# Designs tried in a protein design run: designed miniproteins, single chains. Part 4

Each design is a single chain, and the fold is of that chain. pLDDT is the mean over its residues in the fold that is shown.

## One batch from the design tools (miniprotein)

Design m115
Fold by ESMFold2-Fast:
Structure m115 (fold): chain A 56 residues (1-56)
Amino acid sequence: SSSLLEDIRELEEKARELREYAETADLSPLEREITEGMADLLLGVANLLKEKIKKS
C-alpha cells in the first residue's frame, strides 16, 4: 500500500520535473515534444494506479 502511493508520487514528481524542463531548457521542437509526451505518459500511469487504489 505505501509502495504504490510512493510510486504514484514519484511518477507525478518526475512528470512535473519534465514539464518544467520542457518549458525552461533550450530544446529543439522535437526534443520539447518528446519531453512533454514523456511527462504525459508518466501522469497517465499515475492516474491508472490511482484508479486501482480507488477500487476496494
Scores: mean pLDDT 84

Design m116
Fold by ESMFold2-Fast:
Structure m116 (fold): chain A 80 residues (1-80)
Amino acid sequence: SNEELLKEVKELVKAEKERVEEILNDESRTEEEKKEDVEFLKELAKETIETLKKNKVPESVIEYFKEKMEEIIKEAEEKI
């Protein structure tokens, strides 16, 4: 159902936010390496969007993922 798909996408967004927080808090990585890691996640988000489109996930669910990932990436870029 669309509700179950939205729930799965919300869990995916939560996991990506935690992943970004791990990158930002990784003391073994330089600020430049953190920027590269965040840029890599930005590209992975684009690939995820294309996969969701290919699997015919509703546009409203895809837009939710896109908007939340854009917010997460922008906030991370501002903290580096």
Scores: mean pLDDT 86

Design m117
Fold by ESMFold2-Fast:
Structure m117 (fold): chain A 72 residues (1-72)
Amino acid sequence: MDALELFEKGKEAFRKGKYKEAVEYYRRAIELDPDGPHAPQALFNLGRALAKLGKLDEAREAVERAAALARA
């Protein structure tokens, strides 16, 4: 399964309220292709899923990294 497929699975999990599963898919997508075209969106969505789980520090880190990649 490539990074784009993992990213899409993460979005499906998030839509279904499966936030822990969404975090796992987004992290795997980022690990496989950390500088790919989907990476800023995957990091932003990772931050959203982490926020839903109450992991606010990790959520902030993910969103800040997404913003940095989108501006690079």
Scores: mean pLDDT 83

Design m118
Fold by ESMFold2-Fast:
Structure m118 (fold): chain A 62 residues (1-62)
Amino acid sequence: GEELLELLKKDLSDETAEGIVKAVYELKDPTVALAALAEAKKAGASEETIELLEREVRKLGA
């Protein structure tokens, strides 16, 4: 949960973001997915990273 958001804030590399997206999907937690997407957008993450996070948010029903 919170640890994944802290990783995104500290390191916005595509590799770290992909790990967060995958973990969010495995956890099936829409709140964490929405928070991760918001942090990525706010921090100016790559378009690919944002698309991956948006896809997982939709899959979780948000």
Scores: mean pLDDT 67

Design m119
Fold by ESMFold2-Fast:
Structure m119 (fold): chain A 58 residues (1-58)
Amino acid sequence: SEEAIEEIMKLTGLSRAQAEGVVTLSQVLDRETALAFIMKNGGLSREQAEKAYDIARK
């Protein structure tokens, strides 16, 4: 989902590699576990992580 990667980058300021990581985590982990990893590794707030996750799951 190239579109999701670009939207995540634009919304959160994450690098392309970090945005690709968000998409991958959203596909292989449950929501709460994915959000925890996104917040810890991406340096995002809960609200930003939830928005990035929701974009990745479109």
Scores: mean pLDDT 82

Design m120
Fold by ESMFold2-Fast:
Structure m120 (fold): chain A 80 residues (1-80)
Amino acid sequence: GPLVGSTKDNAKLAESVRTNIRAAFAAAGRTLSANEQRILDLAVEKMKTSDDATAGEILLLMMEAIRAGESPAAFAARLA
């Protein structure tokens, strides 16, 4: 369902995404690549200042970008 909350809730959600993605990679025995880390950072920063619905869309776009091996520049264009 759609998320609800304030900008502060989105900041917490964004940091949880960062923590969870890093933890998932660590559990798989690998470190995020430079491109994957940059995509994660771009998504987290955008989510911090976005409404709940937009934050959910950003999370989906970030996960798709990491999965597809997109460049950070291509991901940034999709966030705009």
Scores: mean pLDDT 75

Design m122
Fold by ESMFold2-Fast:
Structure m122 (fold): chain A 85 residues (1-85)
Amino acid sequence: MTKEELIKEIEKIVSKLSKEKQIKAVEIALEIAVKNGVITEEIAKKQLEIAKKASKEGLVNAVVSIAEGLSKEALEELLKKIKEL
């Protein structure tokens, strides 16, 4: 899969999840972003609190925005983890 195909597959899966599982998807995406040095743990914590107040559509958009900053390898890890939700 290309990076673009991985992001599209992630978007499709997250869009079908309950709001509670979408929040978990944002949390997983932020944890992967921290692990890969894209953001700090403090920024991730703040972004997660903002995400908890978002609509279902806003949560999908949050995951996609985080995913766009990730490497192909990090996106493959994210896709694997969200499939387990």
Scores: mean pLDDT 86

Design m123
Fold by ESMFold2-Fast:
Structure m123 (fold): chain A 65 residues (1-65)
Amino acid sequence: VTRETALKIRMVAVAIERGGGVRIEERDGTLVVTIEHPDAAKARAMAEEILALGREFGIPVEVRF
């Protein structure tokens, strides 16, 4: 499993655990993650966790809502 694939799996796990969704696109070595959650506070919490995962894996991540 590549580092990028492992990061994507972890991001999907965050979405499942928080009852939301993520759409992941790759652009020039950056992962663009669109976050979907009906609760704005939970959407922000997901964004922070996803950004932290990007830092942990050393892969640039951009978050969108």
Scores: mean pLDDT 82

Design m124
Fold by ESMFold2-Fast:
Structure m124 (fold): chain A 71 residues (1-71)
Amino acid sequence: SHMAEKEEKKKEAEKAAEEAGLEEPAKKAAVALVLGDYEKAREYAEKIKDPEVKEQILKALEAAKLPPALP
């Protein structure tokens, strides 16, 4: 089911973020992004203190929202 697939992705994202040593808001932002919770991902991303990590998460969030194709 879609729920089981989301749970697997959540666990993989949590493990990857923990192994990467990300701060708590960055871990939560990455997990929310993987789950398609763009609102929560943005809230957590705004709390990230590392500017490089924050920029990477915000770029991933914008890409994941499927921005309209420009001509």
Scores: mean pLDDT 73

Design m125
Fold by ESMFold2-Fast:
Formats: sequence, C-alpha cells, structure tokens
Structure m125 (fold): chain A 98 residues (1-98)
Amino acid sequence: SMDDWVFAAIFLEKTTDEKNEEALRQLEKEARKLGAEVLASSVKYGFMVIAAETQEFLDKVVEQLKKVAEKLGVKVRGVHVVSRQTALDLVANAQPVP
C-alpha cells in the first residue's frame, strides 16, 4: 500500500512533445530503477508523479532525476512534494497507470 508514502510532482521545461516523451521515458525508467513508484506522466504538460516510502528516499530520487534530465538536455522547472490527494488529482489529469 502506498497510503503512507511521500509523493512528488516533477515538472520539466517544455520543449517538443518528442523530446519531452523521450525525457519522461528515461526519467520513469531511472525512478523505477532507484525503487520509486511512477504513478503517472504527461508529455503534453511535461510532468511526472512519483512516490517513495520516505521523504529522505524521495529527495535522493529527485536529485538523481534532475541529473538525468540535465544530461538529456531538459531542465527540471519545478519539484513539488504533494499530498496523496494532490498526487491522485494529478494522476487523473495524466496518463493512467495501474
């Protein structure tokens, strides 16, 4: 259960849809590799929502994702730690995930 997990929305600087899709695919893969859950992503709005068991772990994942985004030539515009309800609202407006 992810009910007690910490959630973050990561927003990318908008480029082309193709570049955003490539970047989001790589960031999703990296987040999962590090042990975070990816709840949703949106190429159109340039964001992804992730969850982690602790705030400390989330912070480490976010810093690694910022480095990966930079290497891909895409800037992280903002990172927002969000409530579970806000995360669910963002998921409802992005690509659905199981």
Scores: mean pLDDT 79

Design m126
Fold by ESMFold2-Fast:
Structure m126 (fold): chain A 76 residues (1-76)
Amino acid sequence: SLVEEELAKLSEEQREVVRYSTIGILKAELSFLEELYKKGLIDEDTFRKELEGIKKQAKELGDEELLKRVEEALKK
C-alpha cells in the first residue's frame, strides 16, 4: 500500500506523524461520506463501497476507534 511504501522511507518519529495524519484524514472522509449519504447525495451502494475502503485502511493502520465507527456505519 502507499502508506507502507511511504513509512518505509521515514524515521520512526516521522512514521508516527504520518500514521496519525492518515487516521485523521480517514476520520474526516468517513464524516464527509456520512453527511453525503444523510443528504441523499450518494446512494447506499456507493456509500458502502467507500466505507469498505476506509475499513480496509483502518485495519492496516490498526486504529480500533476508526474501525468500530466504520463497522457501525456499515450496519445502518
Scores: mean pLDDT 80

Design m127
Fold by ESMFold2-Fast:
Structure m127 (fold): chain A 59 residues (1-59)
Amino acid sequence: ALAEAERHRAEGERAAAEGDYEEALRHYSQAFQAYNAAGDTAGALAAFEAAGRVQEARK
C-alpha cells in the first residue's frame, strides 16, 4: 500500500512536470487513497496539496 502510494505520487509529479495536469490529478488521487488506506496521514495531505497546486496551475 505505502509503496504503491509513493509510486503514484512520483508518477503524478512526472505528469505535472510534463504539463499533463489531468494525468497528474489522477495519480495524486490514487496516491491520496493509498496513503489513507495505509494510515499515512502526512502522505495523504502531501498528495492532496500537490493536487491543489496542479489545479492552481490550470488557472
Scores: mean pLDDT 82

Design m128
Fold by ESMFold2-Fast:
Structure m128 (fold): chain A 74 residues (1-74)
Amino acid sequence: MKVLSGTLNAPSDGTYRFTVNNPLAVGTLYVDGKKVHDFSPWLPNYADVKLKKGSHSIQFEYTSYETKVTYEKV
């Protein structure tokens, strides 16, 4: 299992959409250490998460396929 980790600096309170850019990836997204979504090829490749302004830890644990996780404010 592979892990992508990083920090998101949210410029404002609101809903942020995280997208996994590989439809063959299976994995779990964590924000601030909490599981927010399990990804699979037959389910939506995004998850909406409510965040407060400031820094948040982001971690994605996934299988053998390389992928990127992107985010945008909704």
Scores: mean pLDDT 76

Design m129
Fold by ESMFold2-Fast:
Structure m129 (fold): chain A 55 residues (1-55)
Amino acid sequence: SMDEEALQKYIDRLKKNIEELKKKATPENQLGVNRKIRALKDEIERIKKGYELLK
């Protein structure tokens, strides 16, 4: 369905953001980067769980 495609594209964008953050990590920003990556992973998890509840 169109909703499934939109959700998958959004998850793919979040995964791409995680990879970009990993590439830009430095010793000075590592703690901030780790927090952002965790937040993005948590968002992906919530999206997946929410979607399963709608099925």
Scores: mean pLDDT 80

Design m130
Fold by ESMFold2-Fast:
Structure m130 (fold): chain A 95 residues (1-95)
Amino acid sequence: MEVFEKLKEEMEELARLVARSSYELLLWFNERYKGPKLSREEIAEEALALAEGLATSIAKIAARKNKLSEEQEKEVIEAAREAAREAVEEAAREA
């Protein structure tokens, strides 16, 4: 089993789940919290920032636990961030 490729796939899948959950949570908060409601575009922008940050942290921890090289760590982080971005864009489009 290719440990690096498997880890990359797992981090991409986790990043997508985190991104979608973040978007849903922020939409729920926007609807429930007092004051003027933000647009779905503004909520998507906030969800993207949150999801990219969390995806980066998760991928970094996973890479370090698996003793990956600095180059492999950067590749896993970028893959996770791209997956998170795509997931938020898809969720926002479905709304």
Scores: mean pLDDT 80

Design m131
Fold by ESMFold2-Fast:
Structure m131 (fold): chain A 63 residues (1-63)
Amino acid sequence: MEKEIEDEILVALGLMAYAIGKTLSPEDKEGIIETLQRYLDLAKSRGAEEAAKVIEELIEEVK
């Protein structure tokens, strides 16, 4: 049950990141990637491996 909900949330987040990346200017896209990179570094420093994985996937979708 919990894993199924997590998978659906990951798919939704990926689709949202893709849609946002398509509509953003290059400058706004760069700003979002920099912000996500900071959160990725913070998640890794705290040992939040699942959160870090989600943030890495969001960065790749926005690029």
Scores: mean pLDDT 74

Design m132
Fold by ESMFold2-Fast:
Structure m132 (fold): chain A 115 residues (1-115)
Amino acid sequence: YVEKVKELREKNKDKMTELEKAIFDVAIKFLENENDESLKKKVLELVEKYVEAVLAGKAEEANELALELLYLIVKHVEENNDKELLKEILTTILEPNGLTSEKAQKNLLELIKNY
């Protein structure tokens, strides 16, 4: 699954914003650390739908899919008490915007959880 997400990112990188590429980077980091095949399949399916929405210019649909993906990943990582992976996920999203503070990480986590 991780290789398929990497291929989708590389193929479409010139058509995506830094934030859209960061969503792929989050999915890749999650898939590299996850062993549940059912959950990995759900993440891949959401990433495939996300890239189709992005390439079709369907901004509202793409944003909803990105939030669904982030919510799924963040919820699972929190439930497993993987604090280091959670930090990596949050900083991956924030890094393209130059926001890496603990306060920015906390605010992003609250936004994702309120989805």
Scores: mean pLDDT 79

Design m133
Fold by ESMFold2-Fast:
Structure m133 (fold): chain A 85 residues (1-85)
Amino acid sequence: LEELIREGEKRLEKDLDPGALTGLGRLYNDLGKYEKAVEYLRKALSLRPAERDPFTAEELSRSLAGLGKDEEAKEYYKLALDTIR
């Protein structure tokens, strides 16, 4: 898992891909490293809006909830749901 994160970070040095940023955020969420997950997921949303990628908004909500930022987590979760509808 740590090796997958290093591979992803090396790929970002070559090309800043929103999908790779979202993938890294998800991997950090799975490791319980929510601060790093928030960093990558916010960067992904800056390149591709949540309205076009509700999955990234949902993952960011998960990261924020893990940090105890329940109000922010709820906001991003609602944003993801509203995008699907």
Scores: mean pLDDT 74

Design m134
Fold by ESMFold2-Fast:
Formats: structure tokens, C-alpha cells, sequence
Structure m134 (fold): chain A 92 residues (1-92)
């Protein structure tokens, strides 16, 4: 059930990001990436992409713009791979 745990960690990371606790948001987002990528599915890649985006925002908040840019590039790559591998958008 790594995917459900990854999603929960991602939700917690977003909450800490909104509070300005960038270090905690980074820790939770990076853990969410690890769990999501273990699933090796389009859904896992989508959650990992979202988690990389949250981690990137946290790194930017900490002043590490170089790391933030790197993680945003990883997020974009994983998002495109997830969509290309048949993530169904029959809901519009």
C-alpha cells in the first residue's frame, strides 16, 4: 500500500508548505517520492511528480533555487511519462 502512504505524505507536505515549514515539507515530500516510485505505475509517477513539485517549492523557500529547478524538471518528466503511459482522462 505504498501509493496510499505516498499520497498521505504528499498531503501532509502541502500542509507544512502552506505553513512555511519548508524543511518539514521537504522531508515529507521526498519520502512521498520514494514510496510513489516504488509502485512503478503511471499513478505512482503522477504522485511522484506532484511530490517533486512540492519538494521543489520547499527547496526554493529554503533558498536552494538550483535544487528547486532540478526537482521541477524531474516532476515535468514524470508527469509526461504518466500521461503518455495511459493515465486515463475520460473524466475530461
Amino acid sequence: MDLEEAKKLLEEAVEYLKKGDYEKARELAEKAVELALKVDSPEGKLIAAAAYSVAAMAYAGLGDDEKAKELLEQAERLYREAVAQGLDVDAF
Scores: mean pLDDT 82

Design m135
Fold by ESMFold2-Fast:
Structure m135 (fold): chain A 60 residues (1-60)
Amino acid sequence: SAELEALGKKYGLTVEQVEGALQLIKDGFSDDEVVQYLQREAGLSREQAEELLAELKKLL
């Protein structure tokens, strides 16, 4: 979606990485697990990962 593309551009992630994080949230993974995914796979800082997690939760 255009929203996921915009988030990807804002945080320097691919759409696939943003979609992966959103899918983890939908599948019931913990906040800590989603943050760890974003830090390890996407290279975000903890603060950036927590900000993106909050933005993704608003899309649910």
Scores: mean pLDDT 86

Design m136
Fold by ESMFold2-Fast:
Structure m136 (fold): chain A 89 residues (1-89)
Amino acid sequence: GAELEKLLAEAREAIKQGDIKRAIDLLGKAIDLAEKIKDPAERKKALKEVLELAKEVLKQAETLEEILRAIGLILRAIGLLLDLELEEK
């Protein structure tokens, strides 16, 4: 939805500006919304976008807290994507 697209756009801009803390906060909100998407194809697309942005956050993360939070987002996105693949059995 529009809220998710806005959060993802703001997260991309935060990453571009090196505002890693803001990017993590925005991606946390984005993954919460992505998890609630009823359409599996749209949910998969949103989760893949969150995963790619979380990887970019991890590349730029300089503190242990930022690194651990970015890893947490990556693992959560992977877990939700795996759940989608298992539901298509």
Scores: mean pLDDT 87

Design m137
Fold by ESMFold2-Fast:
Structure m137 (fold): chain A 64 residues (1-64)
Amino acid sequence: SSLQQQADQLTQQSQQLRQQAADVYKKSHNAPDDTYTTLTNNGNTLLTNADNYDNTSQSLRDSI
């Protein structure tokens, strides 16, 4: 169904965002102090977006 396809797409996007967050956090580890906060905040935003996609994906799956 189209709902299953949408749920699968959101799950894939969530996984990609989590990988991006991991990469950003690794960059922050060796970043200058001036950029550390920015990179950490970017990573946190990516994880929040991933959680939102997972929640939406689960809601779609539960509605099938």
Scores: mean pLDDT 86

Design m138
Fold by ESMFold2-Fast:
Structure m138 (fold): chain A 60 residues (1-60)
Amino acid sequence: HMEELELEIGRLAVEKGTSTLTYDEVAERLGVSKDTVIEVAKRMEAEGRVRLEDGKITFV
């Protein structure tokens, strides 16, 4: 479940042509709660895939 959301977040960044996404835009685009996005983003940060700053997910 979380792995699927990680892939969708990565896909969204590629589709937008950006390395940075806000929690709010990910929550809206994927149809999940902002709390769910934050939980997934923290897992991705622990994996060294992203940095979390100022309500944003930035791919490393």
Scores: mean pLDDT 83

Design m139
Fold by ESMFold2-Fast:
Order: C-alpha cells, then structure tokens, then sequence
Structure m139 (fold): chain A 70 residues (1-70)
C-alpha cells in the first residue's frame, strides 16, 4: 500500500516539475514496477507513467519501456 502511494506521488511530482532529465532517470524503474508481483504497485506505476507520458509527450513511455526491457 505505502509503496504504491509513493509511486503515485513520485509520478505526480515528476510530471509537475517538468524535469525531463529526472523523469528519464526514474522512468525505466517505473516501467519495471508495472511488472511487480503486487497489483497495487503495478497500477500505481501505470498511473505514474501515464502522467509522465502526458507531461513529456507520447514517445516518453515507449522510450522508457524499451530501456527497461532491454
């Protein structure tokens, strides 16, 4: 529960900051969290990535997904 909440708050903070460099640094880790065994963590990571994709553009989530799964 707490971990999922922290992930959502992190996504909101990164999207609000407009700091693309920081978002790209943490983005691959958020993608890996979409594969977490905890469904609450997976949903939180999907939410965070959705916010970042909206803030930084449609290519962001694809780039982060590729980097995380390489």
Amino acid sequence: MEKAKEIRELGEKLAKSGDLEEAEKLGPELVKLTLDPDPEVRLAAQYALGLLNKAFGPGFIVKMGKKALE
Scores: mean pLDDT 78

Design m140
Fold by ESMFold2-Fast:
Structure m140 (fold): chain A 61 residues (1-61)
Amino acid sequence: SFEDIARDIGLALDAVGLGLEGGLRGRPEEGIAEAERVAAEIKDEELRAKAVEAARKLAEG
């Protein structure tokens, strides 16, 4: 449904933001772990994988 798609996109943005925050605070491992936890709720497997990859890249710089 459109509601499920909107939720998945919101979760993906939250996960990416957590990765970025972790990197900026000098805690990339914590940011990645938080991002992976949030991304686990994403139903679309490809979007989930891309969100985690983006979060990791932003956390690590």
Scores: mean pLDDT 88

Design m141
Fold by ESMFold2-Fast:
Structure m141 (fold): chain A 55 residues (1-55)
Amino acid sequence: GPLDEALAALLRELGATPEEIAAVLASPDPRQAAVDYLVSRGMSRAEAERLVGAL
């Protein structure tokens, strides 16, 4: 859906691989998975939540 497309575009822009994007979108909670992915890459949780929350 539109959220999955927006999450994929955001993660791709931030340098995520196709495999990492697919793993996030396969999650039961893709928003939370995207936040957790960005935090794992060194982003603060507040910044990750702000970016994903804007979608």
Scores: mean pLDDT 87

Design m142
Fold by ESMFold2-Fast:
Structure m142 (fold): chain A 83 residues (1-83)
Amino acid sequence: EREERLKEYEELLKKGIEAAKKASPEVTDRGIALAKELYRLPGDEAIERAKQLAESAKTEEDRLAYETGLAFLAYMEIHRLES
């Protein structure tokens, strides 16, 4: 389970880093703001919600923002699981 979770989060982080590279600073800021809001939820719940938002995004701009936020949340969870 832990190994599966780490692999999933590593893939989300990798995808989100690529999204952040393509995003404008404004879109990246939106993603980080979303991650900060979702970070108030339990980690698993925050990840699942961010994943759903990214998958249901209507525009490329929203998708990049959500994927960037997902990367931030995944990064936090990877560090928790490795500790």
Scores: mean pLDDT 77

Design m143
Fold by ESMFold2-Fast:
Structure m143 (fold): chain A 69 residues (1-69)
Amino acid sequence: GHLLAGEHFFSQGNYELAAKYFELANKEGIPRYVLLGRAYDKAGNYEKAREYYQKAADLGSERARKLLE
């Protein structure tokens, strides 16, 4: 599925493609906001990374809250 494809590309260092597949998995109802934030951060898209960390923090993720500090 899209989540597994995203994880595969992330492990290869292809962070831009990983982020695209994680976006598809998120749209399928599998929210992985911290993982999306990490993929965008590694891809150099810091605005999107912060956006997804904020979404995760708003949903109660302590990990995402610490990443925003």
Scores: mean pLDDT 79

Design m144
Fold by ESMFold2-Fast:
Structure m144 (fold): chain A 75 residues (1-75)
Amino acid sequence: MSPEMLALEVEASLHVMAAAVARKQGDLEAAIAHLREAVRALERAVALAPDDEVLRELLAATREELARLEAELAA
């Protein structure tokens, strides 16, 4: 794994965890902000490894969760 790829995977994981904590405490705005940063990191990771199915699935799942929280905040 390149240093750049490792940094992106760590960044995405930390933001996903931070989003889960924010959601548990009811801070939807903070959860959405963290998921947006996770999506950015995962989009960059997928660009570096476009054949990595696990990264593509993780990006798709993270985008889906972001969309759910954005819909919840708008309601």
Scores: mean pLDDT 86

Design m145
Fold by ESMFold2-Fast:
Structure m145 (fold): chain A 80 residues (1-80)
Amino acid sequence: EREELIERLEELAKRAEELGDYSTALAIREARRLAEEGKFEEAAKKLEDAARRSEKLDTPESKELAAELRELAERLRELA
């Protein structure tokens, strides 16, 4: 569901902020805006870029965040 995906994006943005990863949080919020506009493929690409950046921090928390971002990117592509 679109509403569920949007809510989960906000949750992940907050988690990125808690990790001090403000660039990833900003990218997630941009993806949320694109998804609200129906630009699902562009939103998915933003999340994949955010996941790659987060993963490079090489912490268990950043890797978990990256995995969840990739999962949401795939779900957004299914809506496109």
Scores: mean pLDDT 81

Design m146
Fold by ESMFold2-Fast:
Structure m146 (fold): chain A 73 residues (1-73)
Amino acid sequence: MTEAQNLLGKGILYAFSGDEEKAVEYIKKASEIDPKKVVEFWNNPDVREAVESLEKSHPKFVETFKESVEKGL
């Protein structure tokens, strides 16, 4: 796995574990390393569904992920 893919996966896992602050940090780090990998993750329907499922519980994480996708476009 690339470093960016590893960071994105860990960010999502932190969000599901309730650690929104770490989740946001990991997504930002991944976006700094490889913004196109963030777009690639968002284009995966399973990843998109997982991230969007967190919108009510972790809105800041979902917002940060979507902003990172827009920067990678």
Scores: mean pLDDT 82

Design m147
Fold by ESMFold2-Fast:
Structure m147 (fold): chain A 78 residues (1-78)
Amino acid sequence: AGAEARRLAEEAIRLAREGVEAAEAGDFAKAEELFAEAERLAREAVALAPTEEEARALAEEVLAAVAALAPRVAAAVA
């Protein structure tokens, strides 16, 4: 039952997206706060995963989501 780990990973991805939206709006202070919270939840999700395989899958899912958002962050700070 990795339900809590998955919930935290999904919440982390959601907060990362909100952080990108804040950065695109020019609110870099809010973006920084949201990114810090997303990182904390992502680390907690991986730590709570009941198996190594599940932890790896959650980490890969979070990293893929962050990689997809990276071009938007780069554009927002340019």
Scores: mean pLDDT 80

Design m148
Fold by ESMFold2-Fast:
Structure m148 (fold): chain A 66 residues (1-66)
Amino acid sequence: SEEEFLRELDRGVLLIAAATLYNVAKRQGKEELAEKAKEIMDRIVNDPDYDVEEARKELLKLAEEM
C-alpha cells in the first residue's frame, strides 16, 4: 500500500541520516558518537519494531552532540 511505502521511505531517510552522522563523527574523531550512530543504523535495518519517531528523536539528540 501507499502507506506501507511511505513508512519504508521514512525508515530509509533515517538510515541515510544515521549513516551521515556516523561518517561525520568518524571524520571528527568522535568515536562514541560514531558508535551510537552505528547502533541506530543497525536497529533501523534489523529491528522492524524500532519506531520511526524514536529513531528520529535519537538521531536529533546525537546531532546536537556534534
Scores: mean pLDDT 84

Design m150
Fold by ESMFold2-Fast:
Structure m150 (fold): chain A 97 residues (1-97)
Amino acid sequence: SIDDILNEIKEVLDKEASPEAAERLKAFLEGAVSYLRDLIERGEATEEDVKRIYETLKELVDEMAARGEISPEAAEKIKQLIDKLYEEFVKRIEEKR
């Protein structure tokens, strides 16, 4: 589920990332997920909305790794979880059509 994937991302961030970077990514992630959920429930969400947020999340994770705020291995794991999150949101949009 979306909540299970979010909890896994948060767990990796708490263990592997600097506290400030973890808080920053968690805040963005929670806001983005809330926004997408609202759009989906209204029947207004598009795959482009999900893709834009997905690309932004991956960019943020890459920036964290570049700054040394997270290991490359942990960054890759988080990006894989973000891939799963993307798949779940796209599926949810299709289920509402």
Scores: mean pLDDT 84

Design m151
Fold by ESMFold2-Fast:
Structure m151 (fold): chain A 76 residues (1-76)
Amino acid sequence: AAAEALGNIGDEKAVPALGEALLLDPSEEVRLAAAEALGKIGSKEGAVGYLLNALEFDPSEEVREAAKEALKKIGY
């Protein structure tokens, strides 16, 4: 989407920071945005582990569904 903060992060170097946000941020909205950003970047090598962890262990069903969609988007 046009000109969103998470859309401007945009490369594989952001994957560790987004992965940490996805797993550790106290805000559900931030974790949701991190999962979507990881899907948009499309990196399998770094993102899959973080997304699988969120899919199994995140307390929010919405964050788990976002992780699942991100995994599908990157071809997992």
Scores: mean pLDDT 74

Design m152
Fold by ESMFold2-Fast:
Structure m152 (fold): chain A 66 residues (1-66)
Amino acid sequence: KAEELVKKGEELYREGKYEEAAKLYEKALEIDPNYVEAWINLAKVYQALGDYDKAYKYLEKARELL
């Protein structure tokens, strides 16, 4: 389920496993593309990786769903 993938991704993010966390958030969004928290968490991952262009893109997606 999308919620379980997000929780696992958050665990990986806390462990510094950013690319693995991103994969789980992307999978959650394949299941539920309206999952605003997954878009925000994906943006946080790319901020941590220094990819500010992708971070901005995913924050824009979250904003569109408000």
Scores: mean pLDDT 85

